# Designed miniproteins, single chains, continued (2): the designs that were tried, part 24

Each design is a single chain, and the fold is of that chain. pLDDT is the mean over its residues in the fold that is shown.

## One batch from the design tools (miniprotein)

Design m4810
Fold by ESMFold2-Fast:
Structure m4810 (fold): chain A 68 residues (1-68)
Amino acid sequence: KPVTVVARADSEAKAEELARALSEVPGVLGVQIVKAAKWVVYATFASEEAAREGARVAEELGAEVEIL
């Protein structure tokens, strides 16, 4: 089942870095950057395994991460 990784960033540059890294994870279906109160990157993955790898990559880049 599709799984979404939500990565929060404190800057546009970090959000773009996260979006690039997450778009390279095998099993990624889509990545979006959203600006509201914070810079937020939404990445949707084809499987739980792919989503866990995406979350790991985002955490290594210093993001606050949530899996939905």
Scores: mean pLDDT 82

Design m4811
Fold by ESMFold2-Fast:
Order: structure tokens, then sequence, then C-alpha cells
Structure m4811 (fold): chain A 71 residues (1-71)
């Protein structure tokens, strides 16, 4: 059934979303700290882009791990 497959895909996606969100939360905390230190906006923008990329990479890796564990 389509619902069963969508539910399974949702379960596979949840670890990826959680891993990505964790990296984004850490990135946001670091950016707020740097803003308080007067780091230029251009550097903050670059760090945000790097954080987004790291978040995507973490999510993809978590997804691969979940698939590997489920066979």
Amino acid sequence: SGLEQAERRGDLALPAVRAGNKVMDETTEELEKMKKQGVPQEELDQLLEEGVQRSNDAGREAYRRTLEELR
C-alpha cells in the first residue's frame, strides 16, 4: 500500500532530518556568538552557507546509515 511505503520513507527520513537540524542548531548558536563578537556580515553569510552544506551532508549520511541498518 502507498501509505505503508510513505510511512517507511518517513521513518527513513526522520533520522536525516534530525541530523540536519542538529547541525543547523549548532551553526545558529555559533553564528549568534560570532555576531556578538562583531564578525562582518559577509563572513557570517559564508559560515551560514557552510553550515547548510554540513547539515545536508549530515542528513544524507544519516539516511545512508538507516538504509544500511534496514538492508
Scores: mean pLDDT 77

Design m4812
Fold by ESMFold2-Fast:
Structure m4812 (fold): chain A 64 residues (1-64)
Amino acid sequence: AAAGEARAGAVGDAHLPLIRKAKELMDYAGELGVSLGDAGLIIQELVENGDFEKAKKRLEELAK
């Protein structure tokens, strides 16, 4: 099959910055000592909502 729609490809490219931010959050969660399970759920929220600052804040709350 073939998807030659440029706009459809652009949507895929939009996930690259979120992947980088998710990696940064995983590293931060490890530094804070947050469980990987909780960190994974927060990262899913980041991927769905795109709110990096909120996700980071949530990790800090869990670390307390």
Scores: mean pLDDT 69

Design m4813
Fold by ESMFold2-Fast:
Structure m4813 (fold): chain A 75 residues (1-75)
Amino acid sequence: SEGKELARETFKKAVEYALKNNIVLTEGQARELVRTMKSLGMTDEEIIEFLEEAAKKMTPENREVLQKVIDELKA
C-alpha cells in the first residue's frame, strides 16, 4: 500500500508541476507513467481512477493525452 501511495503522490506532484510550468505531456510520457504505476503494484482500475482525477486539474491538451491512455487501459 505504501508503494501505491508513493506512486500517487509522485504523479500528483508531476501534474502540479506541469500545470505551473505549462509542460505538455507526450503520449509516450503518459504511457511510461502508467508502466511505472503498474510496476509499483497498482491495478488498471486504480490507475484509471487516479488518471481521471488528475485529468480534471490539467490543461485541455494534457487531458486529451491522459484520456487516450485511459481508453487503452479499458480496452
Scores: mean pLDDT 72

Design m4814
Fold by ESMFold2-Fast:
Structure m4814 (fold): chain A 69 residues (1-69)
Amino acid sequence: MEELKKRIEELENRINYLKSLLDKTQAELDRARAAGNPEAVAHLQRRIDDLQSEIEKLKNELEKLKKEM
């Protein structure tokens, strides 16, 4: 039971960390758009896409673990 709870906690912490990075990257994307920097916009959009993909994978793992509790 403690092992499952620890795994869930680790996944939730990782998801929260990635969501924090996503929020920061979104703010940088907004600044890059306002500055008219297409290279920065493209780079930041790719980073957002990667972060969203990782968050989705971790959320799916978290849901599976929670069903076992």
Scores: mean pLDDT 84

Design m4815
Fold by ESMFold2-Fast:
Structure m4815 (fold): chain A 70 residues (1-70)
Amino acid sequence: STVDRSQQVKSRGNQILQQIQDQGGSQDIINQAQSAINNSTRGIQTGSQRDMDLGQSGVNGAQLQLDSEK
């Protein structure tokens, strides 16, 4: 379901934040991951597909940036 997908996005955002705590990373990645978690949370609470899509996009962007900082 869309809610299950948004819960996965929240989980991935938290995993990115954990990786940054363990390995290091930029403030920009932290901000992107936090924004994605917030958008997914809002989307779940309001049923907003747009907010859920913003969460997914934000997590994907944060992961790509984290991977590029290797």
Scores: mean pLDDT 79

Design m4816
Fold by ESMFold2-Fast:
Structure m4816 (fold): chain A 69 residues (1-69)
Amino acid sequence: SSIETTFKLAREKKAEEALEVVEEHLALTRSLTASTPQEEVDELTARQRERFRELEEVFREIAEEYEKL
């Protein structure tokens, strides 16, 4: 039914955002070297952690909505 299609599209969109965040994190990790300043590492880590937390909340909301079916 149309409701299944709607949830599928919503989940796919959020999956794309999650994959983007993961790929950004992996790319940043790979770009870091032993000579990278600790301050820069801390800033990147904090930024990625905040982004992951935001996506986690969205996924939780989608899961809750799906359970109401």
Scores: mean pLDDT 67

Design m4817
Fold by ESMFold2-Fast:
Formats: sequence, structure tokens, C-alpha cells
Structure m4817 (fold): chain A 75 residues (1-75)
Amino acid sequence: SERERQEALRRAEERGDRAMKRVLEIKEEIDRKIKEGVTMEELAEELSKESGVPKETLDDINALVSAMVRAEARK
């Protein structure tokens, strides 16, 4: 969620964790596209066709990024 992302960003900035801040930036961009009416399935299909990365792999990466943001927000 946006609140979860914001909390994770605050914690990452507190620690000076540049890598986590980048992960949060990527998550925000994904969430922004979804809010614009692009479904997660459509986004994954578009990126798969453009990059050659399998859709299933892109879904797994998004799940990992979301899990990392959630873990950061809860710690």
C-alpha cells in the first residue's frame, strides 16, 4: 500500500539505505502505472514482449519487490 511504501521509505532514509530507497522508487512507479488503469497482467505482458523476460518471471519479481517493501515497513 502507499502508506506501507511511505513507512518503508522513512526507515530506509533513516538508515541511509540507498538500495532500499531504489527498491521503493521502483515499487512506486509500478503502483503509479496500475493507478493509471494499467492492470498488473497488462503491465507484465507489455514488459515481457519488450524485454524478452517471461511474464511469470516479471510476476515473481513484482512479488519479491512488494515483499521487500512490506518487510521494511514492518521492521
Scores: mean pLDDT 70

Design m4818
Fold by ESMFold2-Fast:
Structure m4818 (fold): chain A 81 residues (1-81)
Amino acid sequence: MAKLSLEEIEERATQLQMETYYLLETNPAASEEEKKAYKEKLRELGLKLREAVKNGDLETAEKVLEEIEKLHEEVKKLAEE
């Protein structure tokens, strides 16, 4: 049984992607290599989510949201030292 609809997943993922990008751009302690690696991963996840939503693939959208949540948590920890 799905916890979230496609619309809810897209909204949640969009918020997390914006927050993650902001944290990466504003973190003075992160190297350019680290920022580039995280931005590339975020971009890949964004493309996967867009395709899943376009195809109505709820299972894939849920998995991509979980990956975005993990990435957001990693980037938050980077900002916290």
Scores: mean pLDDT 79

Design m4819
Fold by ESMFold2-Fast:
Structure m4819 (fold): chain A 113 residues (1-113)
Amino acid sequence: MDQAIYEQGREIARRAYERALELLSKGDYDGAIEVLEEGIEELEKLPDVPGKAGLLTWLHLRLLAVKNIKKGELNLFSALLLAEALGLDENEIGILMAQGKIEEVKELIEKAR
């Protein structure tokens, strides 16, 4: 039973995240926040099984990243999330962020449309 509930939770998290990436790629930050919050709420309603806390943490980190993006705040994680949504090279974005080249990362994101 725990495995089936965990797999259900994983599928909830996956669907919320994939929909959030689609909305992020279109610049719909409010929509991305909404679908991640709905996914978290649905996941929280599941019984407490091994791995549930990990799935909640996984979604909450992505929700925080989208909220940071909406505020125009880029850190390593929010920049990599935008790179994934836009189909950019995450290694290139990661290296630029590690070097403090945030403005170059912003230019690459804007150019990706």
Scores: mean pLDDT 86

Design m4820
Fold by ESMFold2-Fast:
Structure m4820 (fold): chain A 67 residues (1-67)
Amino acid sequence: MKKEEEFKKQVIDAAKQLIKDNPEKAREYLEQLKEAVKRFAEKNPDKISKETVEEILKEIDKLLESV
């Protein structure tokens, strides 16, 4: 539902801000963000699907290719 899509947008927007604010450490911060998303999903399996998590991780990987 809309809550999963909202969470995805918030995470991706945060990732883009990390790249803008800290381009030198962007890769490190994006990797940490991926781990945070995985841990959130492990603790909240009813709130976010594995498919949405994989989608978020793929978008972060695309951002990593840009840095």
Scores: mean pLDDT 79

Design m4821
Fold by ESMFold2-Fast:
Structure m4821 (fold): chain A 91 residues (1-91)
Amino acid sequence: EVEVQATIAAAAETVREILREAGASDEEVAARVNELAHKAGTALANGDYEAAKEIAREGVRETARAAFGEEAARRALEELERRTKELVEAA
């Protein structure tokens, strides 16, 4: 549970950073982050930990790929894993 919650939090922050770097508006950033958090949070609330993690990872991958291409998507997933580990260790 802690790992899944950390993954969702890390994904939300990673998506926020990618969108801001891409020049997205504050409204667009908030909408995309809230959508990701809602979808992943719903899966978590239903006890589907694998789906929650997949939704978080897909959100990061799709956001990075759309903004900066396929290599950026790969690096964004590496950053997500790093942030998730840090948050789990801090919890």
Scores: mean pLDDT 83

Design m4822
Fold by ESMFold2-Fast:
Structure m4822 (fold): chain A 90 residues (1-90)
Amino acid sequence: EEEKKKLKERLKKIIKEMKEEVGIEKTVEAITLIVIAYKMEKEGKDPEVTESYRKEAESIIGEEKTKELLEILEKLNLSDDELAELIQEA
C-alpha cells in the first residue's frame, strides 16, 4: 500500500520531467510505446519486436527513464484509464 503510493509519486515525477524536457505529445508517444512493450512481453510475444518498441521509447526519453517507467508500470499494474489520469495530472 505505502509502496504503491511511492511508486505513483515517482511515476508522476518522471512524467512531469518528460513533459518539461520533450513536451506532452512526445511524452504520450513514449509512454504508449512502453505500454505496448510491456503488454507484448506479458503476452509472450517475440523479444526482438518488444525490444524495438523499448528502443524507440529510449530514443525519445533516454534509456534510464524508459527502464524506470517499465519497472514502475509493471509493479503498479495500472489500467489504461488510471495511467491516462496520472499523465493528465502530472
Scores: mean pLDDT 80

Design m4823
Fold by ESMFold2-Fast:
Structure m4823 (fold): chain A 64 residues (1-64)
Amino acid sequence: SATEAALQDPGVQLAMAIAVQEIREGLLSEADVERVARRIADAYGLPAESVPALAAALREMVAA
């Protein structure tokens, strides 16, 4: 899917890694996850349906 292909993109992976690090450092909260996912989707031209999947991936990365 377009979302799965995007999750393999180095730029998307870097943006997600930065967001995870910012959450762990207390610069972003769990409440910001959906907003961050929307920004990544918008920046990379992903469909709106990608936002929940990106948010879920971010939450999994934070929980790891």
Scores: mean pLDDT 77

Design m4824
Fold by ESMFold2-Fast:
Parts: C-alpha cells; structure tokens; sequence
Structure m4824 (fold): chain A 84 residues (1-84)
C-alpha cells in the first residue's frame, strides 16, 4: 500500500540520515529517495524531507549545514514536483 511504502521510506531515510557524515551525503539521500519515488504524494515527500532535517539536527549538524541542506533538498524537491 502507499502507507506501507511511506513507512518503509521514512525508516530508510532515518537510517541513512543517521549514518550520514556530510551535508552532501544528506542531500544525496534525499535526492536518491525522491528519484526512486517520484509518484509519492507531495505531502509525503515533504514529510520525508522534514524527517531528514529533524534527524540531522538531532545528530548535531551545525545551523549553517542544516540551512544549506534544507535549501538544496527543497530546491530538488521543487524540481521533482515540477516534473509531474
């Protein structure tokens, strides 16, 4: 189901974000996820980006790194949504 797909994706994003060491790795995680699930509802894609941001913040990424990650990930999300 769509909800099972979303829950699996959420768990994967959390796990990969916990393992990430750099902002480039965080951006790559979100980019890879959005490319693999382009038909996921926009609200679910936005929630996954928010989850990655909150997880990275909880891990102690700097404010500067979090802002850069948020900007790059949101720009890519907007590009994916525009292709629909």
Amino acid sequence: SMMDLFRAALAEVRARTLAARTVDELVAIVRDFLNRHPDLPAEHQERLLLEALLTAAARGFSEEDLLRFAAEAKRYLDEVLARR
Scores: mean pLDDT 81

Design m4825
Fold by ESMFold2-Fast:
Structure m4825 (fold): chain A 93 residues (1-93)
Amino acid sequence: VKSSTILGEVGPEGTSFTFNAKKGQKVSFQISGASVPLQVEVIAPSGKVIASQTVPAGGFLSFSFTAPEDGTYTIKLKAPERTTYLLSLSISD
């Protein structure tokens, strides 16, 4: 099990995080603490979009998936205005 927590800020320019996973691992992430709607995309190593969702202002998003392939995954965040957020990520077999 691998776990990480990120306290950050994002605005209209967006930000990106990467993480590595093996095919078949379970990936879970939670996002909260944004003061404006937050756009979230999760992209596989192949470039396939796994998830595309909006976290409402003051809301919470919990998302889990099974990694379809080995490699580096990307989480993209974007907001209409600068906001703080809390991102928790866990990867398990």
Scores: mean pLDDT 83

Design m4826
Fold by ESMFold2-Fast:
Formats: sequence, C-alpha cells, structure tokens
Structure m4826 (fold): chain A 95 residues (1-95)
Amino acid sequence: MKIGLAKTERVVIVAIDSNADVDKAKEAAKKEYGATEFRVANDVEEAAELAKEAKKGEAIILRVPGSDGTLAALYAAEVARKAGLKILDLKIIEV
C-alpha cells in the first residue's frame, strides 16, 4: 500500500487509506522524519486543526477512503496548506 508523507517546518503529515494499518504509518513517519508522537484524524479539516496545534516531532495521520499513492500525497499536502505550514519534503512510500 502506498502512503503519502509531508514533512513541514514543525510536523509530519501522513495520509493513508481508511482500511490501512495505522501502526505501519506511524513506523514510516518515525523512520523517514523521526516522528515520536502521533494523532489520528478522519478528515482533512480535523487533520488541519490538529496540525495547527501539533508540536515539533509530532505526526498527524489522516485516514481517508481511497487515499493511496499520488492521492495520499495530495491529501497530505492539502492538510499542510490548510494548516498554514510550509512543506519541506513530500514522499510516497510503499508499506
């Protein structure tokens, strides 16, 4: 399964399909960007609000049906944009 990862100036945003393994998403965020704390959101608006409040080293995991590959990366980027965060890196990872 392909997940989207956006590294911002403060937080990591991960977008995954709603049927995806959240623990694998946490492991990917930790491995790629050193995330140590995690919050889960079920829509883009919730994820953006959590990202606004999140501290350095946190990851926000967005679960959306059909969020895979390029679409997952686009969802991660949209959360960062709505939260007013600058994207420093954007990846698609196969898990």
Scores: mean pLDDT 87

Design m4827
Fold by ESMFold2-Fast:
Structure m4827 (fold): chain A 67 residues (1-67)
Amino acid sequence: MPISAEEAERAGVRAVVETGSREAGAEAFKQLGRQGGLSEEQIEEIRRLVLEGRGKDAVDLLVRLAG
């Protein structure tokens, strides 16, 4: 399913900000990536960006690949 920029940003920011955990943020993006039909390699790249603290880049990549 395609994912909107607003949906991806809201979910990603919420996961990182509300939990204070990059691991929780990475898991949320992993689920969104699977819903968006991304490959496991694409999901791992997004997860890596979140764990590196590059949440904005992770949202942008997720939207580009799934939108």
Scores: mean pLDDT 71

Design m4828
Fold by ESMFold2-Fast:
Structure m4828 (fold): chain A 74 residues (1-74)
Amino acid sequence: RPSGLEVLRAVFRAEMERVIAEVTDPAARAELEKLRDEAERRLAGAQSEAEAVTIIQEAGRRVREILAKERARR
């Protein structure tokens, strides 16, 4: 078992909670919560630290898309 995998999951959860807490738009918050839940599910299935990093990087890109879309809507 990759020893760093549990740490990556914990760090990802903490960062997502921080980002979600800073967002006031309900639609953007709901999209971020859905993204967090989907990414956490994928991370639970990850077999290696490299897979976990890939999932986290993909989630990071989706976070930027959601925040950009929220800003463009205003």
Scores: mean pLDDT 80

Design m4829
Fold by ESMFold2-Fast:
Structure m4829 (fold): chain A 75 residues (1-75)
Amino acid sequence: MEERGKKLEERIKELEKRVEELRKALSDNPRAQMLLEAAEQLIEQAKRYLEQKNFDKAEELLKQAESLIAKAEAL
């Protein structure tokens, strides 16, 4: 449990950093900004589930956030 939680915390930090960097890089792209905003909301929800030790739900939400970030990067 502890090890899985630590990996999810690390993944959250990496995704938050990617979102921040992409918001700056794609500041003039409205579609990218919408995708990144949705990804940030999913990351915040994942943090709440991680605090509740619901690792499966946190992981699911982070996968969804990663998908949205990847779509923004492709724009």
Scores: mean pLDDT 85

Design m4830
Fold by ESMFold2-Fast:
Structure m4830 (fold): chain A 73 residues (1-73)
Amino acid sequence: APTAAELIAKGFEAARKGREALRAGDREAAIRHYQEAIRYFREAAAKSAPGSASYRFATRNVEALERELAALR
C-alpha cells in the first residue's frame, strides 16, 4: 500500500495538473484533477498519525483545494 508521503506527492502532482488545466482554460479538466488531489490528500491523512506533519500537510491541502474547487462549480 502507498505511504502517506507517496500519497502527498501524488496529491501535489494532481493539484499542479489542475492549476495547469485552469491556465489553459480547461475548467472540466481542472475540476477532475482537483478532485483527484483531494482524494490523495484525504487518503494520506487517513494513513498519517494524528498531529504529524503529514497529517497537517494533507488536511491543510484538502481545505485549500476544496475552496478552489468550490470557486469552479
Scores: mean pLDDT 87

Design m4831
Fold by ESMFold2-Fast:
Structure m4831 (fold): chain A 62 residues (1-62)
Amino acid sequence: SNEELAEKMKEIAEKLGVSFRTVQGVYLLLQLEGPGISAAEIAKRLGISVPTASAIKKALLE
């Protein structure tokens, strides 16, 4: 559900020390470009580090 997704995003944001908006940004990129988008491209588009982009991507896909 949308509520379960929002809760998951909030938990990811708190765990990784990033804003909820950053996690939403990664989610939207995954929806628009598919799960094949690289962590490097996500990092470049959102202005975050590659390890952070990779961690958020992995958490959202699991």
Scores: mean pLDDT 87

Design m4832
Fold by ESMFold2-Fast:
Structure m4832 (fold): chain A 86 residues (1-86)
Amino acid sequence: MLREEALRLAERAREALRRAVELLKAAGARTAEEAEAIPEAVALAREAQEHADRAARLAEGLPEEERERILRLIAQPVAEGAAALA
């Protein structure tokens, strides 16, 4: 059950960040400064961070292998966001 909750939060973080990235692309944002000027994208990025933080905390209660998987899922959204702004 704890694993399922952590995975759901990690997936929510990924979804929120993907939506933020698409909004940034649609607005033509190419830098972090331009991204910060889009309130909806900023709100989605903060939501993604909150979900990621909660998933990481829940993952602390899981076996090493499951914890690493969840942390990897959290790391992917950050990498995707950075790549989209490049």
Scores: mean pLDDT 71

Design m4833
Fold by ESMFold2-Fast:
Structure m4833 (fold): chain A 90 residues (1-90)
Amino acid sequence: SMENQQEEIKKLLDHYEDLIKIYIEKAKEMAKYLPKEEVIKLVEETLNTMIERAEQTMERRNISEDLRKEALKTLEELKKKALEEIKKVV
């Protein structure tokens, strides 16, 4: 049902928001040992991989195209916000 698909997307988005918080903290730790530009690149690559996995998971679970597009847009916005936050703290 549509309600089940929306609940599944909410769980997926909540999971990725938690992962982003973890990677912001990891970025601060990595910045003690790596140049700022390298830390930002590594986190961006990790977040890109997570978005790709989210897309594959939604496709595998037969989430509708419109809901997948909306969720992917939200994930890209969360990624952009996370990278801007990391740039300020590393």
Scores: mean pLDDT 86

Design m4834
Fold by ESMFold2-Fast:
Structure m4834 (fold): chain A 130 residues (1-130)
Amino acid sequence: SRSQRIADEILGFLGELADRARGGETALDAAQAAFDYTDRNLDDTIAASLTDPDGARELARRFTELGRRFPEAAVYLGKTAVSVGAADKETTAEVVAAVREVDPEGASDVEAYADRALAAYDAFRQKALA
């Protein structure tokens, strides 16, 4: 399904970030690519996350943990985590708080994106029930 393809692609980005961590390379470009993918495919990302809410929360948590490891990429990792995790307001708040700990200035950008993502999830749910 399209949702399965999106989930597999997001897992691919997580794997690339883990590989860069092992190689001692910067995560910034990979994190930006992950965010660009989830944002460009936001409706499909929402559909995938709502199909597997537990898996989506786990993905959001894993991207958030990478942001703690790679503070230079925390904004893009946080936005990626929010794009997959925004079905759950608590998970979304935890992502924003985690970014604020490592990049206080960048946290405002992630918070603004979180507001957009939460609204997009609500709009998607309303249309799906119509």
Scores: mean pLDDT 84

Design m4835
Fold by ESMFold2-Fast:
Structure m4835 (fold): chain A 59 residues (1-59)
Amino acid sequence: SPERLAELAVEALGVGEAGRQFLLDYFRSLTPEELEKVRAWLKETHPEFKELLDRYEQE
């Protein structure tokens, strides 16, 4: 979901509340296909994001 992706990206990147709101609005503007593409890109370019996402997917 866009909300979950934004939450994980904020934690991985260490951005403030304004950055979280920007990412949430951005992700909510994307189609499901575009969200999957962004998610894959984040996993490739930010290993910390991949680790966080994998933990949530295991639960």
Scores: mean pLDDT 72

Design m4836
Fold by ESMFold2-Fast:
Structure m4836 (fold): chain A 90 residues (1-90)
Amino acid sequence: SALEESKKRMLEEMRKAGASEETIKEVEELFKNNTPENLAKALAIVWRVLLPRVEEAFAEAVENGELTPEQIAEFPAALAKLEAQIEKLL
């Protein structure tokens, strides 16, 4: 399923970003019990771990000309909203 594929991808990206196996296990446990609260917390942990990599990927995409001017202009506001949501959920 798309949900199971997304979960696996998120866990793989967390490992690549250097998340501990303890953090991976916490997220896996939250995903096993798919309540809205557990999913929100799991996503907040995922995004907190991946945030530095998202910023690096954005900088690289800008340098490589992969983003439109509109996408570049919108990114700081989107990032700030994401950071605020992470803080609110954790």
Scores: mean pLDDT 78

Design m4837
Fold by ESMFold2-Fast:
Structure m4837 (fold): chain A 72 residues (1-72)
Amino acid sequence: IRSLLEKASEDDIKKAVQQLIDGADQAIRDGDRDLARQVSRVGRQVSDAAKSQGLDDLARQAEEAARRAEAA
């Protein structure tokens, strides 16, 4: 039961990271500052959650998406 919950949480973080990457790319293409702000904020939250679980690669990907969105 605990292993399934931990695996579901990791899969949720992976999905969130992919959505952040896609959102950052869209914000940059469209010059969408509101979307860029949302991606930046959510990306930092997802990065913190990933770090708390030891998912350092996912944490880095979320942080990179947030930084790219901030540059838009």
Scores: mean pLDDT 76

Design m4838
Fold by ESMFold2-Fast:
Structure m4838 (fold): chain A 122 residues (1-122)
Amino acid sequence: NEKELYEKAKKKYQLKSNYDALQALVDALEKGDTEGTRNAATALVNRSMVLATAGDPLATAQRDFALGVLHYLDGDKAEAKKHFEKAKTGFTSLLATGKVPKEHKEVIEKAIKISEKLLKEL
């Protein structure tokens, strides 16, 4: 199954890139860098788009988190709330599977906590 091996390798590369983009977004949010946060959130949406559309649970949670941040910055409270609730649920479910690599658990836990904090403001 050469096609399956190729698609699996491509997905693994895209997910690694998405973790780097998620870390950049979390770092910008923790620093209070509004411009850096908008740029990092836009990058994460773009990087997660293909895998999220294909139904990948990690990419879907990453995309929802980034969209929640962008809508929050734009003052769209209803869409921000919707996306942060989806991101929180998705990331929490992923941690419960035990399949998240140990090196990426902290960034997902931080994304959950940021989602919870911002949801209290919405």
Scores: mean pLDDT 83

Design m4839
Fold by ESMFold2-Fast:
Structure m4839 (fold): chain A 65 residues (1-65)
Amino acid sequence: KAHFATTKEGAIKLAADLIAEMARRGVSREQLRETGERIAKALGDTLGVDPEEVLKAMEEAIEKA
């Protein structure tokens, strides 16, 4: 069975989960934003996902953290 990290949706979820965990550890929103933008660009280049979709998922994860 394919791991979630091998799909576009799985990669977005992994990025959101990572950024949410950083937020729970008390990493500043500014640092989370910068890290999120770098992850979104990397996933866009590698998997062809829209960086805006990745950023939106990460921002939602931060707000729910």
Scores: mean pLDDT 76

Design m4840
Fold by ESMFold2-Fast:
Structure m4840 (fold): chain A 65 residues (1-65)
Amino acid sequence: EEEERKEKVEKVAKYLLDNVNQALTPEQIAEAVGLESPEEVEEAIREFFNSDSPLAKKLKEALGL
């Protein structure tokens, strides 16, 4: 459960990092990473920014945060 959630967060973060220059909708991101709803994407992003993962740091750097 926790492990599966962590994997979803990582997939969303990786996809955003790879597509940081594109205006993507939550629907497009969900489709690309295999999530069931755009709400899951929003939850994954929120959880991702609360994590200390290497991908979180790279994404913050790419976004200029």
Scores: mean pLDDT 69

Design m4841
Fold by ESMFold2-Fast:
Structure m4841 (fold): chain A 61 residues (1-61)
Amino acid sequence: SMELREKAEELIERAREAVRNKDEEAFNKTMQELSELDKEASEELRKYIRAELNRIMSEWA
C-alpha cells in the first residue's frame, strides 16, 4: 500500500541517519520497526527495503 511504502521510506531515512551518526541504539530501534512492517509488506516492498538497507550498510563502520 502507499501508506506502507511511505512508512518504509521514513524508517529507511531514519536508519541512514542513525548509521551516519553511529547511533547503534537508534539504528536497532529503527530495524525493529522495519521488521514489523516487513511482516505486512508486499514482495515488491520487501525487495525495495532490502536493497536500501544494503546501501545503508555499506556506510556502516
Scores: mean pLDDT 81

Design m4842
Fold by ESMFold2-Fast:
Structure m4842 (fold): chain A 118 residues (1-118)
Amino acid sequence: MKELAKEAVEYARKAAEYARQASDIATKNGIPEAAELFRLAADLMETVADVAEKAIKGEVTPEQLRDAAGMAETAARLMERASELAKDNPEMVQFARKAAEYARKAAELLRKIIEDLE
């Protein structure tokens, strides 16, 4: 369980980092709608990382873990939507894909932690 929570923190933070990089590139390339979606996704993944860190300490409920998993799935969808707006920029699309992949991995790990608690 604690090892799954540590991996969830790592994936959530990587997702946030890639989303922030994609947001910066979107801003530089004049795609403000994509920049905002990436920023919102990064903020959601920071919240997910905080919940996963509390899970390492055993300080979370299954409901909080389900909410965090849902936030990670929402972040992945926002990053996919942002990548459609930025489709003509391969670097931004690549960062969006990596961010979405790491967000989904975080959600999957959080769901496994819930199964271990129930």
Scores: mean pLDDT 86

Design m4843
Fold by ESMFold2-Fast:
Structure m4843 (fold): chain A 89 residues (1-89)
Amino acid sequence: VEAQLSAEEKAQIEEAVALSQQAAQAYLAGKYEEYEALVEKLRAEAEAGNLAAQKVLALLESILGRDDMSEAERAVLAEMQAQIAAERA
C-alpha cells in the first residue's frame, strides 16, 4: 500500500530512514552533538507531518529513554534489536 505514495511522500520516508540510520551510527560512535542535530532534524520532519519521521523518532526515544547510561553501547544495541523485532511482530 505504501508503494502507491507520491514521489514527495516516498522522499520523506527515505529522508526519515536515512536520518535515523545516521543518528544511530553517530550515537554508537560517541558523537553525541551530531546525534542531537540529527534527532532535531527528525523532530522537525515529524512536526511537519512526516509519519515515517514520527515513527522513527518514537523508536529512538523508546530505546534511549530506557538506556541512557554511559558505557551502555551493547545494551543499547540489544534493546534496538528487541524494539525492531517487537514492532515487526
Scores: mean pLDDT 64

Design m4844
Fold by ESMFold2-Fast:
Structure m4844 (fold): chain A 80 residues (1-80)
Amino acid sequence: SAREEALQRLAEIQAEAAARIAAGEPLEDVLAAMLERLGQLILESKDEQIKQGLIDMLRDIAAVNPSFKAKVDAIIKAAE
């Protein structure tokens, strides 16, 4: 399904971020790059349901990790 494809892409972005952290990159830089990649994925998607699914996942992340809220809000605005 489109949701499964979006989840697979999200998992790839998370795995790439984990690899960069393991390579000794600064956490702040890795987090910034991860959020930028998620924003790019949303913008590149031609399917509105996929975009909404990714946005909903970002909102869920912000709900359990309030420190991410400002960055998530910025990504959602950029996707408009």
Scores: mean pLDDT 75

